# Ledger of designs, part 12: designed miniproteins, single chains

Each design is a single chain, and the fold is of that chain. pLDDT is the mean over its residues in the fold that is shown.

## One batch from the design tools (miniprotein)

Design m390
Fold by ESMFold2-Fast:
Structure m390 (fold): chain A 82 residues (1-82)
Amino acid sequence: MKIKPTPELKALLKEVGITDDEVDLGTAISALLEYAVRRGLGDFETNVIDARGTPLGRVLGVDRFDASDIDALKEAILKAAE
């Protein structure tokens, strides 16, 4: 499904090369995970991303999330979309 990112989410997506006005939800999920990897926010042993005090945490409204919990990540992204 396509989402229209808020300005805050769009700024995050732009850092990983996504500049479209509407983005597929799966693409947005992959892009945010790539952002977390590039910023060193993830732990591969636990699949936990610590986004506390980062733009990612602000956009998703959470300080910490499990990268393997795709349903929770979908809900967070949908809350960050128009």
Scores: mean pLDDT 77

Design m391
Fold by ESMFold2-Fast:
Structure m391 (fold): chain A 92 residues (1-92)
Amino acid sequence: MLKEELGYALGILHAVAEKAGDKSGVELIEKIFEELGLPKEAFEKGYEEAKKVADDPEKLQELRDEALAKMIDVLNKNPEWEKIVRKIREEI
């Protein structure tokens, strides 16, 4: 399910943004999660996976890159969601 895939990817990116102290990134991810009505379970799974490797910079970077690629793929397949994400980015 595309919402589960995107939710999982955002969970990973949320943990990465928190680790980096990226407050704008955290806010962006939270707004995307809320506006698209993504499944909380998928988000939490992604967040937990990133937290398991948070102290390993190479593994965290690999997981982040995979999550970004998945997010891009899902948004490319859903132009209406891409428009919502773009609008949220303009407000931050």
Scores: mean pLDDT 84

Design m392
Fold by ESMFold2-Fast:
Structure m392 (fold): chain A 81 residues (1-81)
Amino acid sequence: SKLEELLEAAIEALEELAAEDPDDARVQRLLTGLRELLKRLRAGEPLDMEEFDRLIKGVVLLLQERGREDAVARLEAIARE
């Protein structure tokens, strides 16, 4: 699903940032939230779409701040499907 693809792509991008700086609390906080949403989605549990939107927007903002325009473009491409 598009939601699963977005969560997986967002997690992958943040895992790359976490590999560069494992002590980055903002990256770790977003990863924890995204991983919990992905776990719920895969378990067939309903998602809080407001929380989903907030987390994805937070990821995009962080990636833009870190100069990861390639990762932002990937997330935008998935969202346009």
Scores: mean pLDDT 86

Design m393
Fold by ESMFold2-Fast:
Structure m393 (fold): chain A 59 residues (1-59)
Amino acid sequence: MVESQLETVELALKSSDEGLKKADELIKNPETKDKGNQLRKDSDTLREQAKKVRDEALS
């Protein structure tokens, strides 16, 4: 069912947006820069995967 996939995609996009915001905050502090870079990378990957799943679900 497309509905459950779209709901999962929406949650993933929201989580990725929050992750990117947190990553930006962490990157500004030299002590947490590496953690911020990792979180940004993970959040970007999640967002990209979520968009792909959404596009496939709507096809």
Scores: mean pLDDT 80

Design m394
Fold by ESMFold2-Fast:
Structure m394 (fold): chain A 91 residues (1-91)
Amino acid sequence: SVLELSRKALEEGDRLLEEAQALMKTEEDKQQLRAAYALTLQDPEGGLEEARRLRDELTARDPSATPAADLLVRAVELLVEAHREGVKLAE
């Protein structure tokens, strides 16, 4: 079902976001990760673009942030994939 796909994506996405936050050193960086993820829940495609932009920005500033940024992008991609499949099934 569409709801089950969304539920699975949210469970895995939330887990990946928690892992990403644990790797960040500052509350400001953690807040930026949460903001990109939250945007994806409202605007999946816009959230994906923001997550990719944030990944590039964070890794350019601090290469050690790459694992956290990659986890965020993966979490957002899961939400976007579930959304796209849900749209197909709802039509």
Scores: mean pLDDT 82

Design m395
Fold by ESMFold2-Fast:
Structure m395 (fold): chain A 86 residues (1-86)
Amino acid sequence: MKEEIVKAVEETIELAEKDPSVDPSLIARLRAYAEHLKNKKELTIEDLRGLKLVLDEVIEQSTNPEVKEAARKAKELIDKAIKELE
């Protein structure tokens, strides 16, 4: 699941970088989370909830349907991971 979440976040970042309505600082926060998760041996619910909040902000700021869809897909993977860790 970790590799799937990281990949989905990275795909969201690539699309969001092309969307001028998304704040570059928000994209930087997504990059920081992706790198943090790559370097962790185990995912925590706290890390996943934090990442989900950043993805919610991307969905709110974006005007591009592809960015919104990629972020929603990443959130669905995160929700599944949180449920499996509970």
Scores: mean pLDDT 82

Design m396
Fold by ESMFold2-Fast:
Structure m396 (fold): chain A 91 residues (1-91)
Amino acid sequence: MIRVTIEETVGGETRRTSVETETLAMTMIYISTVLLASKRTGRSVRITVEAPTEELARELGKQIEQMARDRGLDVRVRVEGNRLVAEVRPG
């Protein structure tokens, strides 16, 4: 199972949402929705993904970085073991 946690800071307030997905494809669909929302609202978002393996975390990190760039978003991805953190800002 893959856990995705979304953190948004608006006016100094932090909102956190967590979702569990079963596959890489489901995870990327969800993250695609989050990236689209970030672009539309102009809000920065932190995406934390906890994957069952480090290899899957690295693959997800690469796909998130590519999707964000394709949407004109600024993104920084860091992978720490089976956990990845992507910090996304409207470009």
Scores: mean pLDDT 82

Design m397
Fold by ESMFold2-Fast:
Structure m397 (fold): chain A 81 residues (1-81)
Amino acid sequence: SEIEKEIERAEKEVEEALKTLDRKKVEELFEKYRDLKGEEVVERLKPEAEEAAENDKEYGKELLVTAVRLGIELAKELLEK
């Protein structure tokens, strides 16, 4: 299914971004997966994740993972409904 493929892509992109901790990659992830459902949550956490990644890479990484996981959770819930 399309949602399952999108979830798989999001997971791979997150793994790649976490390995490099690249701010540009973080921006690309939030832009690319904006449509995962949970767009409002992702938009809210994106600036905080980017800012935190510059000041504290560990905290920024955690926020990025949290934002993507929330998007994935919402996508899964919609798939089941």
Scores: mean pLDDT 58

Design m398
Fold by ESMFold2-Fast:
Structure m398 (fold): chain A 61 residues (1-61)
Amino acid sequence: SPEEEKIKELKEIFDTLSPEALEAMKALMRKELPYASPEEKKILEEVIAYIEERLAAARAA
């Protein structure tokens, strides 16, 4: 689906970002979450979870 392709594209971009940039992206997405439609919320929650996973991995390194 277009949403699944967009999520994959975003994850690939996030894999190239610094931990500081990931924290900023997470903060922005979290800020938008209360205003999102149900479909947008699903995408934002999945992307936020991915960012959290990447940040945890960076802290463990």
Scores: mean pLDDT 80

Design m399
Fold by ESMFold2-Fast:
Order: structure tokens, then sequence, then C-alpha cells
Structure m399 (fold): chain A 59 residues (1-59)
């Protein structure tokens, strides 16, 4: 689990999106990565797009 959390944080940092995610959200993405064996970058991008979609719908 610690390695999964680290990989998610590194992917978010590389994409310039680290400040958009709380520690709880990073942990949830790491859990999804461990369960589905998905790339951290893919999970971060998907979560980022979901956040932006929700923000747009709130307007």
Amino acid sequence: MEEAIRKVREAAERLGLLDEFSEAEIRALAEAMAREDMPAETLVKTAHNGKRERAAQAA
C-alpha cells in the first residue's frame, strides 16, 4: 500500500495536480491502483477530469 500511495503522489506531482488532491483522495486512488493493477497516472488523470466535471456542473 505504501508503494501505491507513493506512485500516485509522484504521478500527481508530475502532472502538476498534486495540490488538487487531499491525502484521503490520494489514498483512495492508491487503493484503486492496488486492486485493479492500473497505472497511477491513469487514475490521477481520471480523478482530475471527474473533479473538473463536477465543478462545471455546480456552476
Scores: mean pLDDT 76

Design m400
Fold by ESMFold2-Fast:
Structure m400 (fold): chain A 97 residues (1-97)
Amino acid sequence: VEELLDELIEGASKRFSAESLETLGEILAESARLLAAGESVEAVKELAVKRIAETLPPEEQEDASTFLTVVLSLAGTDAELLERAAERLRRLAEEKA
């Protein structure tokens, strides 16, 4: 799972802007916090998609929603895995900026 997640994150770093990568990292960090607090994976997915619609450019929203939905599905209830993914996206955003 971690290897596939790393490949997905690397792919995202090539497709999204630095600002979008930072925002995606923030959404994943919030998702990890909510899972750790006992929220369901389905509720967290709904919130993540809503955050994308509020924060990303319309042309990026479909790709970003697909990306986050896949990441959240692979992580399941593993909040620590999502925290690591969020930190990696943040680092990639800093490198790209």
Scores: mean pLDDT 81

Design m401
Fold by ESMFold2-Fast:
Structure m401 (fold): chain A 76 residues (1-76)
Amino acid sequence: SEKRKELEAFIDEVLKKIEKEYPNLSDEDIANIRKRLEKVADRLLKENVPFEEAKKYIEDTAKRLKEILLNRKKAK
């Protein structure tokens, strides 16, 4: 419960940074990244992954998802 809330807060922080750095991403794009990261957080908590390792995994996953969406926009 508490760890889930902390990961949710971390996801919000990561997404706010992405929104500021990449204005070409739509609200729908950001919402889709959030949805995916929330599922990842639930899985990591279920697997008892250490908190610092879970944060790094979430950050790395957010970076990959952002790059995929940006590449899709370049391809038109």
Scores: mean pLDDT 81

Design m402
Fold by ESMFold2-Fast:
Structure m402 (fold): chain A 104 residues (1-104)
Amino acid sequence: DPEQRRLAEELREAIKNGDIEKAKELLSKMPPEVQALAKEFEERIRKAVPDAPEEIILKHAAGMAARYLLTGRKPTEEEFKGAIYDVALEAGDTEKAREIRREL
């Protein structure tokens, strides 16, 4: 759908630019199933990297939700582990990043 692609592209651009408020606004305009997936991803990332700032968690969860919106495919376990690795690295959780890297 052209509208869904536009929203996903705008979300990716907001994430790339670090515009967290714009990313939140765009997520709220997405289909309920995509919003639910973003929330699920946020919860899973928070559980894995509990000390990560909300902005970092939202960026990665929103990025995965945007991919789902564009492709219709949910992230694989490996893709999700990659996202947790990026969150851990960006949050400075070196120990968690090392653990995930050993599993990849």
Scores: mean pLDDT 81

Design m403
Fold by ESMFold2-Fast:
Structure m403 (fold): chain A 97 residues (1-97)
Amino acid sequence: SKDLVENLDLYISKLDEAIAYAKAGDGDKAAQLSLQLASQLDTAMAISGRRDPELEELRQGLEAAAAYAKAGDFDKAIALLQALRDKLKAKKAAVEA
């Protein structure tokens, strides 16, 4: 995904912010940030008229993490957000190599 590659630093930054709120036990803020990013990804795909599989995977993961955070399942929310972050960091390293 070209959009994913061009916006990696932004997406990683937003994931780190959501993780920080989840670790602090602020499920509402963690969910809000995750859903804001998911909404931005959905809007980008809607404007392009294309469903990008990499962006869709990230969007679905963010929605799932938000649901866990709202439920107070912070361990699952953090684990999912960290897995998404690590995947994006690995993609950044591969693109910069």
Scores: mean pLDDT 82

Design m404
Fold by ESMFold2-Fast:
Structure m404 (fold): chain A 86 residues (1-86)
Amino acid sequence: SAAAAERLKKHYEELLKKEKEEEKFGEEEQKLIEEIEKKKPISSEVLEAIGELEQKSKEAALNALKELKNNPDLSDEEKLEIIKKY
């Protein structure tokens, strides 16, 4: 449901905030997520994929987010394919 997806998304965003406590890198990642969200809401599925990528490499997650920001018209499916490249 939409409510379940929204709860998962917010829970994931809170987890990201905790992991990036006062780190400049974390600030840049949050800013990128915010800029993407201004143009088009990010699905919980895409946010989960970014989180999994962050567990492997914070730099890779940041680069994926930058690519998503530069391509705001992408579908969730296309966004997931970009994330999979990293």
Scores: mean pLDDT 76

Design m405
Fold by ESMFold2-Fast:
Structure m405 (fold): chain A 86 residues (1-86)
Amino acid sequence: MSVEELKEEVEKILEENPEDPLGAAEEASRLIGEALAAGEISREEALELLIWLLEKLIEHPKVSEEEKKLLQEYLERVKKELEKLK
């Protein structure tokens, strides 16, 4: 699976589960992890996809302010991990 194909699958999962964005994100994260484990994407590409997913969740209207704070902390950790790979 290409990065572009995986991004489309992730967007589809989020669109099909508008009532449960966190559950949809867990499924999307699992797919990203599976693609990484299969060697279909690099670790850098996986982290970039995770950053993109977390940014979408932080802006989602059904995610609570408390959940958004936790997602922002996770986003900052993922960004720091990506910087270490460059």
Scores: mean pLDDT 82

Design m406
Fold by ESMFold2-Fast:
Structure m406 (fold): chain A 84 residues (1-84)
Amino acid sequence: MKDYEKGLELYKEGKYEEAAKYFVLAARKAKTKEEKAEAYYKAGEALYKLGKYKDAALMYELALQEDPSNEEAKKKLEEAKKKA
């Protein structure tokens, strides 16, 4: 997932808006539910860092549609909804 790795690099640099764009692109191109869930979850984390809680909640919800067992995404979804 080249777009996912670029997203991680940008996230590490604090470029959260650009990181979120690459994570969403990675999710769209992903071939497996696991890859889609991971990419949407990371997009949510980047948007959460930006204070875009409503957008973060949408990304966590998409991650949970692909992997309903992701307890981290469930917790982050509840946190984002509380702040939105």
Scores: mean pLDDT 87

Design m407
Fold by ESMFold2-Fast:
Structure m407 (fold): chain A 55 residues (1-55)
Amino acid sequence: GAAAATALQAEGKALLAEGKEILKKATTQAEINKGIALQLQGMGLIYEGELRLSG
Protein backbone atom coordinates (compact mmCIF):
# COMPACT_ATOMS: atom_id res chain seq x y z
CA GLY A 1 0.00 0.00 0.00
CA ALA A 2 0.90 3.69 -0.18
CA ALA A 3 2.08 3.76 3.47
CA ALA A 4 4.58 0.92 2.83
CA ALA A 5 5.80 2.64 -0.36
CA THR A 6 6.27 5.93 1.52
CA ALA A 7 8.22 4.11 4.27
CA LEU A 8 10.53 2.51 1.65
CA GLN A 9 11.24 5.91 0.07
CA ALA A 10 11.93 7.48 3.49
CA GLU A 11 14.31 4.63 4.46
CA GLY A 12 16.04 4.89 1.08
CA LYS A 13 16.58 8.64 1.52
CA ALA A 14 18.02 8.01 5.02
CA LEU A 15 20.48 5.42 3.63
CA LEU A 16 21.55 7.84 0.86
CA ALA A 17 22.25 10.52 3.48
CA GLU A 18 24.19 8.05 5.70
CA GLY A 19 26.25 6.88 2.71
CA LYS A 20 27.12 10.49 1.80
CA GLU A 21 28.28 11.21 5.37
CA ILE A 22 30.45 8.06 5.40
CA LEU A 23 32.02 9.02 2.05
CA LYS A 24 32.81 12.56 3.32
CA LYS A 25 34.81 11.02 6.21
CA ALA A 26 36.12 7.91 4.39
CA THR A 27 39.88 7.31 4.71
CA THR A 28 40.01 3.60 3.73
CA GLN A 29 38.76 1.55 0.77
CA ALA A 30 36.47 -0.38 3.15
CA GLU A 31 34.79 2.87 4.28
CA ILE A 32 34.42 4.03 0.64
CA ASN A 33 32.85 0.66 -0.26
CA LYS A 34 30.44 0.94 2.71
CA GLY A 35 29.35 4.44 1.69
CA ILE A 36 28.77 3.37 -1.92
CA ALA A 37 26.86 0.24 -0.79
CA LEU A 38 24.53 2.34 1.39
CA GLN A 39 23.87 4.76 -1.48
CA LEU A 40 23.05 1.87 -3.85
CA GLN A 41 20.78 0.29 -1.20
CA GLY A 42 19.05 3.64 -0.67
CA MET A 43 18.44 4.11 -4.39
CA GLY A 44 17.03 0.58 -4.60
CA LEU A 45 14.55 1.25 -1.79
CA ILE A 46 13.42 4.53 -3.40
CA TYR A 47 12.90 2.70 -6.71
CA GLU A 48 10.96 -0.12 -4.97
CA GLY A 49 8.75 2.49 -3.31
CA GLU A 50 8.07 4.16 -6.67
CA LEU A 51 7.17 0.79 -8.25
CA ARG A 52 4.70 0.09 -5.41
CA LEU A 53 3.03 3.49 -5.95
CA SER A 54 2.88 3.22 -9.78
CA GLY A 55 0.49 0.21 -9.79
Scores: mean pLDDT 84

Design m408
Fold by ESMFold2-Fast:
Structure m408 (fold): chain A 95 residues (1-95)
Amino acid sequence: MEEEERRERAETLRENARRSEELAKKGSEQSGLSHLAASYYLLGEAYFLEGEKLEEGKKYRELAKEYFDKRKELVDEMDKGVKELAEAARKVSDR
């Protein structure tokens, strides 16, 4: 793959990352975390594609994983809250 082609693909990845970051500012907290994770993942891929700043690529890949994990924790917390509310309502209803 030519260096020019790699640069053009890296720029496309960075543009898509910027769009994901903009989407993260809209909608739910869960959606925002997902879009931020996607943005960081795309930035990491751009650095790996260029091959010059592999440490930066690793840093962004770790950030993407962190935000994916945060989204999973938020979903798990929401699911737990719904189950606890349902169980509490059922116990009050049975008395």
Scores: mean pLDDT 78

Design m409
Fold by ESMFold2-Fast:
Structure m409 (fold): chain A 61 residues (1-61)
Amino acid sequence: SSLTVQQAIELVAKLQSDPQAAKEKVKEYRKKGIEENPQDSSSIQEVSDLLLQGIEALEAA
């Protein structure tokens, strides 16, 4: 996982109060993760896309 424990805590808090802000946070983590770990860019992209889909599914429920 490219997420730190601190980033995961922040994401969960955002999900509870503002799902739109949570999606922006995922996009921020994706960009930074790819910049810091370009060799893992495909995996970071895939995981980030799954997280965004999960947030959208929760918003639709």
Scores: mean pLDDT 74

Design m410
Fold by ESMFold2-Fast:
Structure m410 (fold): chain A 71 residues (1-71)
Amino acid sequence: MSYEELLKQIREVDELVRENPDLSVEELLERAKELGFSEEALKGLENLLKYADPELTPEEAEREAIRVVLS
């Protein structure tokens, strides 16, 4: 997966979180599956959503998600 494609998918999840603040992590992951996320990207995003530092900016969160998927 390219950096650009992964960044796009992360931003789509961030938008889903902002539009659906009451949605659980599990429900957000189901929506990400519908958007065509790979299993590797979903695993990285699950870790980001469950264990993300609340002080991270969106840009920092994007960098961490990319790092996890590309490791």
Scores: mean pLDDT 65

Design m411
Fold by ESMFold2-Fast:
Structure m411 (fold): chain A 87 residues (1-87)
Amino acid sequence: MLEEIGERLEEILQEVAARAPRERVLAILEKIAEAGEAYEAGDKEKALEALKEAVRLLVEAAEAAGLDAEEVRELGEVAIKEFEEYL
C-alpha cells in the first residue's frame, strides 16, 4: 500500500506542477523537504507536522487546479496514518 500511495501522490504532484502556479508547487516541495529532513534528524513530531502541512497545501493546489482534491485528501490521510504508526 505505501508504494502505491507514494506513486499516486507523485502523479498528483506532477499534475499540480503542470497546472498550478510555481509558488504553490514550491511551497508543497518545501514542506515535503522539511518532513524528510526532520524525519532523518529523528524529530518525528516535526516531520509529522510538516507532512500534514504538505498534504494540506497539495489539497488546496489540487482544488485550484481543478483536480480531484478529495482523492488527495484521502491518500494524504492514509500516508499520515502510516507515518504515525512508524513513529
Scores: mean pLDDT 79

Design m412
Fold by ESMFold2-Fast:
Structure m412 (fold): chain A 63 residues (1-63)
Amino acid sequence: SAEEIKKLKEKLKELEKKAEELTQQLNQAVKDKAPLSKILEIERQIQKVRDEIDEVEAKIKAL
């Protein structure tokens, strides 16, 4: 439905914003010479959000 597509698009925008914020955190962690474990943690979070974006986009395409 159009309403369901609208909700999924709003979720997509929120996930894109989260990915941008995590990318900024990653850049700051690298600049601050954070431990490798922290850098890898942020990278895993970015990948998880990107996977969620792909799932939402697939749901929109299927509707």
Scores: mean pLDDT 88

Design m413
Fold by ESMFold2-Fast:
Structure m413 (fold): chain A 83 residues (1-83)
Amino acid sequence: VSESVKRLLDELIAALERAGFTDLAAKLRANREKILEVIENSNVTEYVGLVLRMIGVILSLEIEDAEEARRVAEEFLEDVLSA
């Protein structure tokens, strides 16, 4: 996993925590190593999909679409933990 992807995940966790999704941010932080392992072992299509989902959550929080951000972040975590 590239340093850019590690930083993106850390920025996602911080953005969720600042937005008040503390429990979700804590779950992502607790599973950080597993998330990075899944991303590292994904194929190109899966890798792009995971990165775009992380970017999508951050952008949703920036435009104050908190419900969409929470939904996408929860889906991301579920997909990664089921891998």
Scores: mean pLDDT 81

Design m414
Fold by ESMFold2-Fast:
Structure m414 (fold): chain A 74 residues (1-74)
Amino acid sequence: SPSTQETLRRVTAAADQLSKVMSDKDVAETVATLLSQLGRQQNNPYLLQLAKQIAQLNKIDPSKAIALLHQQGA
């Protein structure tokens, strides 16, 4: 939905700002937490699933977790 895409763009922009002062792992953890919170507030299962996928990827390869966010937010 347009609202979901706007949320993703805002979260991606926040991640880009955080990446200036934090590691990819910490950025991905922060993003997963934020997407989980927003998904619950908006009753949006897509954001909840994306948060879970980012958190799981972050345990294996933080750069891939960040790449997934950028791919979805584009």
Scores: mean pLDDT 86

Design m415
Fold by ESMFold2-Fast:
Structure m415 (fold): chain A 85 residues (1-85)
Amino acid sequence: MVVVLEGTFETEEKAKKFADLLRFIAESLGAFLRIEVTGNKVTAYIRVETEQLADTLVAAAEVHARSLGGSEPVKKTIISEEELE
C-alpha cells in the first residue's frame, strides 16, 4: 500500500525541511517513492507493506511537523499502488 502524507507550513523553508526529514526516514526504511514541495505544502508518497508501518510513519511525520511549528495536523490517505500514475 502507499501512504500519502500532506503537511502545510508557515514558510517554504519549513516545508523543505519537513520534506528532507521525511525523505531521510522513508529512504532508511526502503519505503521512499516520491516527495513533492509546492510552496508551503509537502506531499509525500511512501510504500509500506502493513498498516502498522503506515501508522508508525504518520506518527513520526506528525512529530516532525510539530517540531517545525506546524499548526495543522498531517493529513493521511492510504491508496493502492495501482492508483500511482
Scores: mean pLDDT 74

Design m416
Fold by ESMFold2-Fast:
Structure m416 (fold): chain A 91 residues (1-91)
Amino acid sequence: AVTRIERTAPDGSTTTISSVTLTEAQLADAVATGARLVLASGGETLRITFDGSEAQARRYLAVARDIAAAAGLRVVDERLEGGRATLTAAA
């Protein structure tokens, strides 16, 4: 699945951290890195989008949710529609 990881400022402006095809193993490291950057910012949110099969999007969403929570972020929104899943998390 193609994974896009973005930081969003309070004004809604977004910076892309990563937009690549990741395995589940690579996803864990990428989400943890994004979470660390968002926590250091003190005001940003982390948005992760997965584009793939519905089964891949669902699995990647679950993995990203667990890692974001373990890193100290609150999950504020989740969406799964067909082969696209989106997770939004905040400090």
Scores: mean pLDDT 77

Design m417
Fold by ESMFold2-Fast:
Structure m417 (fold): chain A 97 residues (1-97)
Amino acid sequence: GKTRITIKVRVTGETPKEALDKGQQAGEALVLKAIELGKKYGAKLVSISLRQVTPTTWQVTVELEVSTDKAEEVKRELEAVARETGEIESVEVEELE
């Protein structure tokens, strides 16, 4: 079976420019981690998105799919990077088959 892992991270800055820069940096860090997890565990980056919540707050959403037997390890490693980039708002794990 395959499992989808979705993590949403909130990033806040003191100015709109700082918030955007932090959001972009968070997105880049999560993409690089997704590439690493793809090499290690065969995880696939399904999507990454940035959404402006307020002028000084952005939400970064990353979605990965991986074999169910690797899902917990992939989730753990992805969450570690997410915590370094901002505040985790949600983590969703869905078994697809």
Scores: mean pLDDT 89

Design m418
Fold by ESMFold2-Fast:
Parts: sequence; C-alpha cells; structure tokens
Structure m418 (fold): chain A 79 residues (1-79)
Amino acid sequence: KDEEVERLMEESVRRARERYEQGDWGGAREILEETGRRLGELLPPEEAERRYREVSDRAGASGELAQRHLDELLRLGPP
C-alpha cells in the first residue's frame, strides 16, 4: 500500500512537472486530477486529500523554480 502510494505520487509529480515545463497546463491538470482519483481509491478520504495536496505542491514548486530561472535570465538581459 505505502509503496504503491509513494510510486504513484512520484510518477504523478514527474509527469505533471514535465507538462508544466512544456506549457501544457491542461495536461498537467488532467494528470493531477487522475492522481487524486487514484489516491482516493487507495487511501481514506482525509489522507488522500493530504497526499493530493503534497503532489500538487511539489509539481507547482517545480513550475515556480522554472519561472524563477526564466525571471533571472530576463533580468540579466541580452548581451
């Protein structure tokens, strides 16, 4: 159970992160929604919601890191 949940979370973060990096916001959202449904099947509702927030936050943090990197490149300007 725990191993399956952790594998699902890691895979979901990776896939959603890839979609965010490609600018596919809809695809990232669909991955997260499917992850939420699967977590609901594996875990009690309260724990599933907590795990879903963790996955969503980790995927979003990746997007924030990518945005900060772009912001820094733009701040330096072209040569």
Scores: mean pLDDT 70

Design m419
Fold by ESMFold2-Fast:
Structure m419 (fold): chain A 100 residues (1-100)
Amino acid sequence: ELSPLEKEVERLVRELFRLASVALHRLRASPEFQARVNALLSELMQLVGKLLKDPNATDEDLLEVKRRIEEIIELVRAGRLEEAERAVQELIDWVKKKLA
């Protein structure tokens, strides 16, 4: 059973996926850019899913993931998709370090 913080992180990842799909369509992103972003978001979902199941993950780690996802969501809402892509990549790298 997920803690309230784990449920909030899972909710935010799902919300990011939904908002990114809408933004890519609205801004008429190229098929190449859409494919790249979808691949990064899929990798992020898998890594966050692993972190949520990791018994060594701390509340501080989950709060940092929450903060970074909220920042990425705001970039997506602002239409700043290239900055959002970089922020997703930075979060992926951070989660990989935590899982190592």
Scores: mean pLDDT 86

Design m420
Fold by ESMFold2-Fast:
Parts: sequence; structure tokens; C-alpha cells
Structure m420 (fold): chain A 60 residues (1-60)
Amino acid sequence: TIEEQIQALKDQQKELKKECEEKAKKLISEGATDDEINDLVTKCNEELNKLGDKIKDLEK
């Protein structure tokens, strides 16, 4: 069902957000450059936005 697809995408967003936060914390603790941290944040936001767009499309 559409509801099951939306829930699966929301679960993917939660997991991706958690993984991105963990990766960011690791990079910061390792003394990563601002460019490396910004690259990770940009990639995470792009993937989260793609999942969000899919959810919105299914909710129409």
C-alpha cells in the first residue's frame, strides 16, 4: 500500500539521519577540514531531500 511505502521511506530517513550524524561526529573528532564536513552534510541533505520528495509525491 501507499501507506507502507511512505512508512518505509520515513524509516529510511531516520536511519540515514542517524548515520550522517555519526559520520559527522567521527569526522569532527578526527579533526576533519570544514570542506570535508560540508561535503558530508551536503550529500546527506541531498539524500534526505530525495526521500522527502518521494514521500510528498506518495501523499498526493
Scores: mean pLDDT 83

Design m421
Fold by ESMFold2-Fast:
Formats: C-alpha cells, structure tokens, sequence
Structure m421 (fold): chain A 89 residues (1-89)
C-alpha cells in the first residue's frame, strides 16, 4: 500500500491534470479501487504529516527570524557603543 501510494503520487505529479485513476491503475498494474483506496489512506497520512511539518517549519521559521532580528540589534548596539567610545576618546 505505502509503496503503491508513493508511485501513484509520483505519477499524479508527473502527469498533472491528465492523471486519472484509470491511467494510474493501468501504469501500476492494479485495479482502480486499489489505487483509490491507497491514495485515500496515504493521502490522509500525508496530510497529517504535512500539517505537522508546516507547524514545525513555522516554529523553526519564527525562531530563525527572531535570531536574525537579535543579530541585527546586537550589531547596531555594538556600532553605537563603538561610536560613543570613539567620540569620547
């Protein structure tokens, strides 16, 4: 099932809108019902995994953006401190 669904998904991506259950079933040598079931079961699993990955990427993305802002603020602070010390020297 998992390997069948992965192949069906790859064929859908390659053929786009021309990918039909019949053409995929014919290419994989299985029945349309088997392909439909495999896609439904694997699709639900992939959708749940994609939701988990999007959540994970959102958290990582937010952390990376906060680190970039912190680096910018740190550089600006160091430049200000260096400028003040240079003017008082």
Amino acid sequence: MRELAARAYALIRERGEKATLRSIAEELGVSQATVSRALTEEGERLEKKAEEEVLSLSIVGAAMREMEVLKLVHKEREELVAAIEAEEA
Scores: mean pLDDT 65

Design m422
Fold by ESMFold2-Fast:
Formats: structure tokens, sequence, C-alpha cells
Structure m422 (fold): chain A 85 residues (1-85)
């Protein structure tokens, strides 16, 4: 089972990508949303919060996004978390 701490770690990694390159970060999130049938609006909201400097709100949205990913493909999420650790 993927822990809340591991979900947050993956979400924080995605937030760093969005901070460095919001356009590339959005493309990554939109591709994941499309592949795993997740609401693309979550990706768009996370990017808008990053653009506004509201990083805490962006992280909250990214945590929900990663939670949805972990329900759809826990093996992929675990591999990404293991790559961060």
Amino acid sequence: MISDEEIKLFAEKLLEVLKKDPEVGLLILLNLAKVYNIDEKLAEEAVEYVKEGKYEKALEILIEFVKLLSKKDPEMVKLNIDGIK
C-alpha cells in the first residue's frame, strides 16, 4: 500500500517540475490524466495555483491527483516514488 507520506513525496516532486517549467509540467499532468481517465481540471488548477505563487494550494491539488493515480496504477506510482527516494 502506498502511504500518505509517499503520495506527498510524489506530489512535491510534481510541484518542483511545475515551478521549474509550468508548460512541461502541465503536459505531463494532462498526459497522465488522459491515460488514467482523471479529471484534467485538477492538472489545470494545480498549474494556475503555481502561476499565482499559491504553492500550498497547488500541493493540495497534486496530492489528490497522485491519490487518484495510485488507485488507477499503484505499480507506476510506486516506481516513481522509489525513483525519488
Scores: mean pLDDT 83

Design m423
Fold by ESMFold2-Fast:
Structure m423 (fold): chain A 119 residues (1-119)
Amino acid sequence: MTPEERIARGKELYEQAKKETDPEKRVKLVIEAALEFVQAGTDEGIDFAIKVLEDEIKRYPEAGEVYEVLGMIYALKGDYRKAAEAFRKAAEVYKDKDPERSQRLQETADRYEAIAAAA
């Protein structure tokens, strides 16, 4: 796909997400939209991805997967502090529901925080 086709697909998926009433299905659509935006390979795509993920976090703060993807995108952008913050929030969401995933996310957050402090 061209960058323009990926941005268009991401926008289409996000319009579907805005109409979705099931939170779990909406989260999947938002993540798919964000990944299409990132795969466009442009700064515009990265900014769209961050915006749709942050807007979903405001609607559904318990969506651990959204924080994980946001962390990955901030890391890709080189914003290691925001990446660490996002992974730490994901770890908090999973703490009681998936302790092993929470621990791995905590370790990932610690690594990015160390990178940010050294920069």
Scores: mean pLDDT 88

Design m424
Fold by ESMFold2-Fast:
Structure m424 (fold): chain A 62 residues (1-62)
Amino acid sequence: SSALLSAVMEAIRKGLKRLTPEEAVQLALEMGYSEAQAQSIRDKILAKGLKEVTIEELRSLL
């Protein structure tokens, strides 16, 4: 989704190598995405049973 892509790009810009689901939500909100869009990113991470995702893993969710 566009929200997930923007969150990935912002994480790269900030030099982040991994994100928790909560960090991904916070990045999406900082980018101006809605709560629903931010929660969609979190739900995708949690559906894989992961505590943290690398930027590469997050890209695979696109």
Scores: mean pLDDT 70

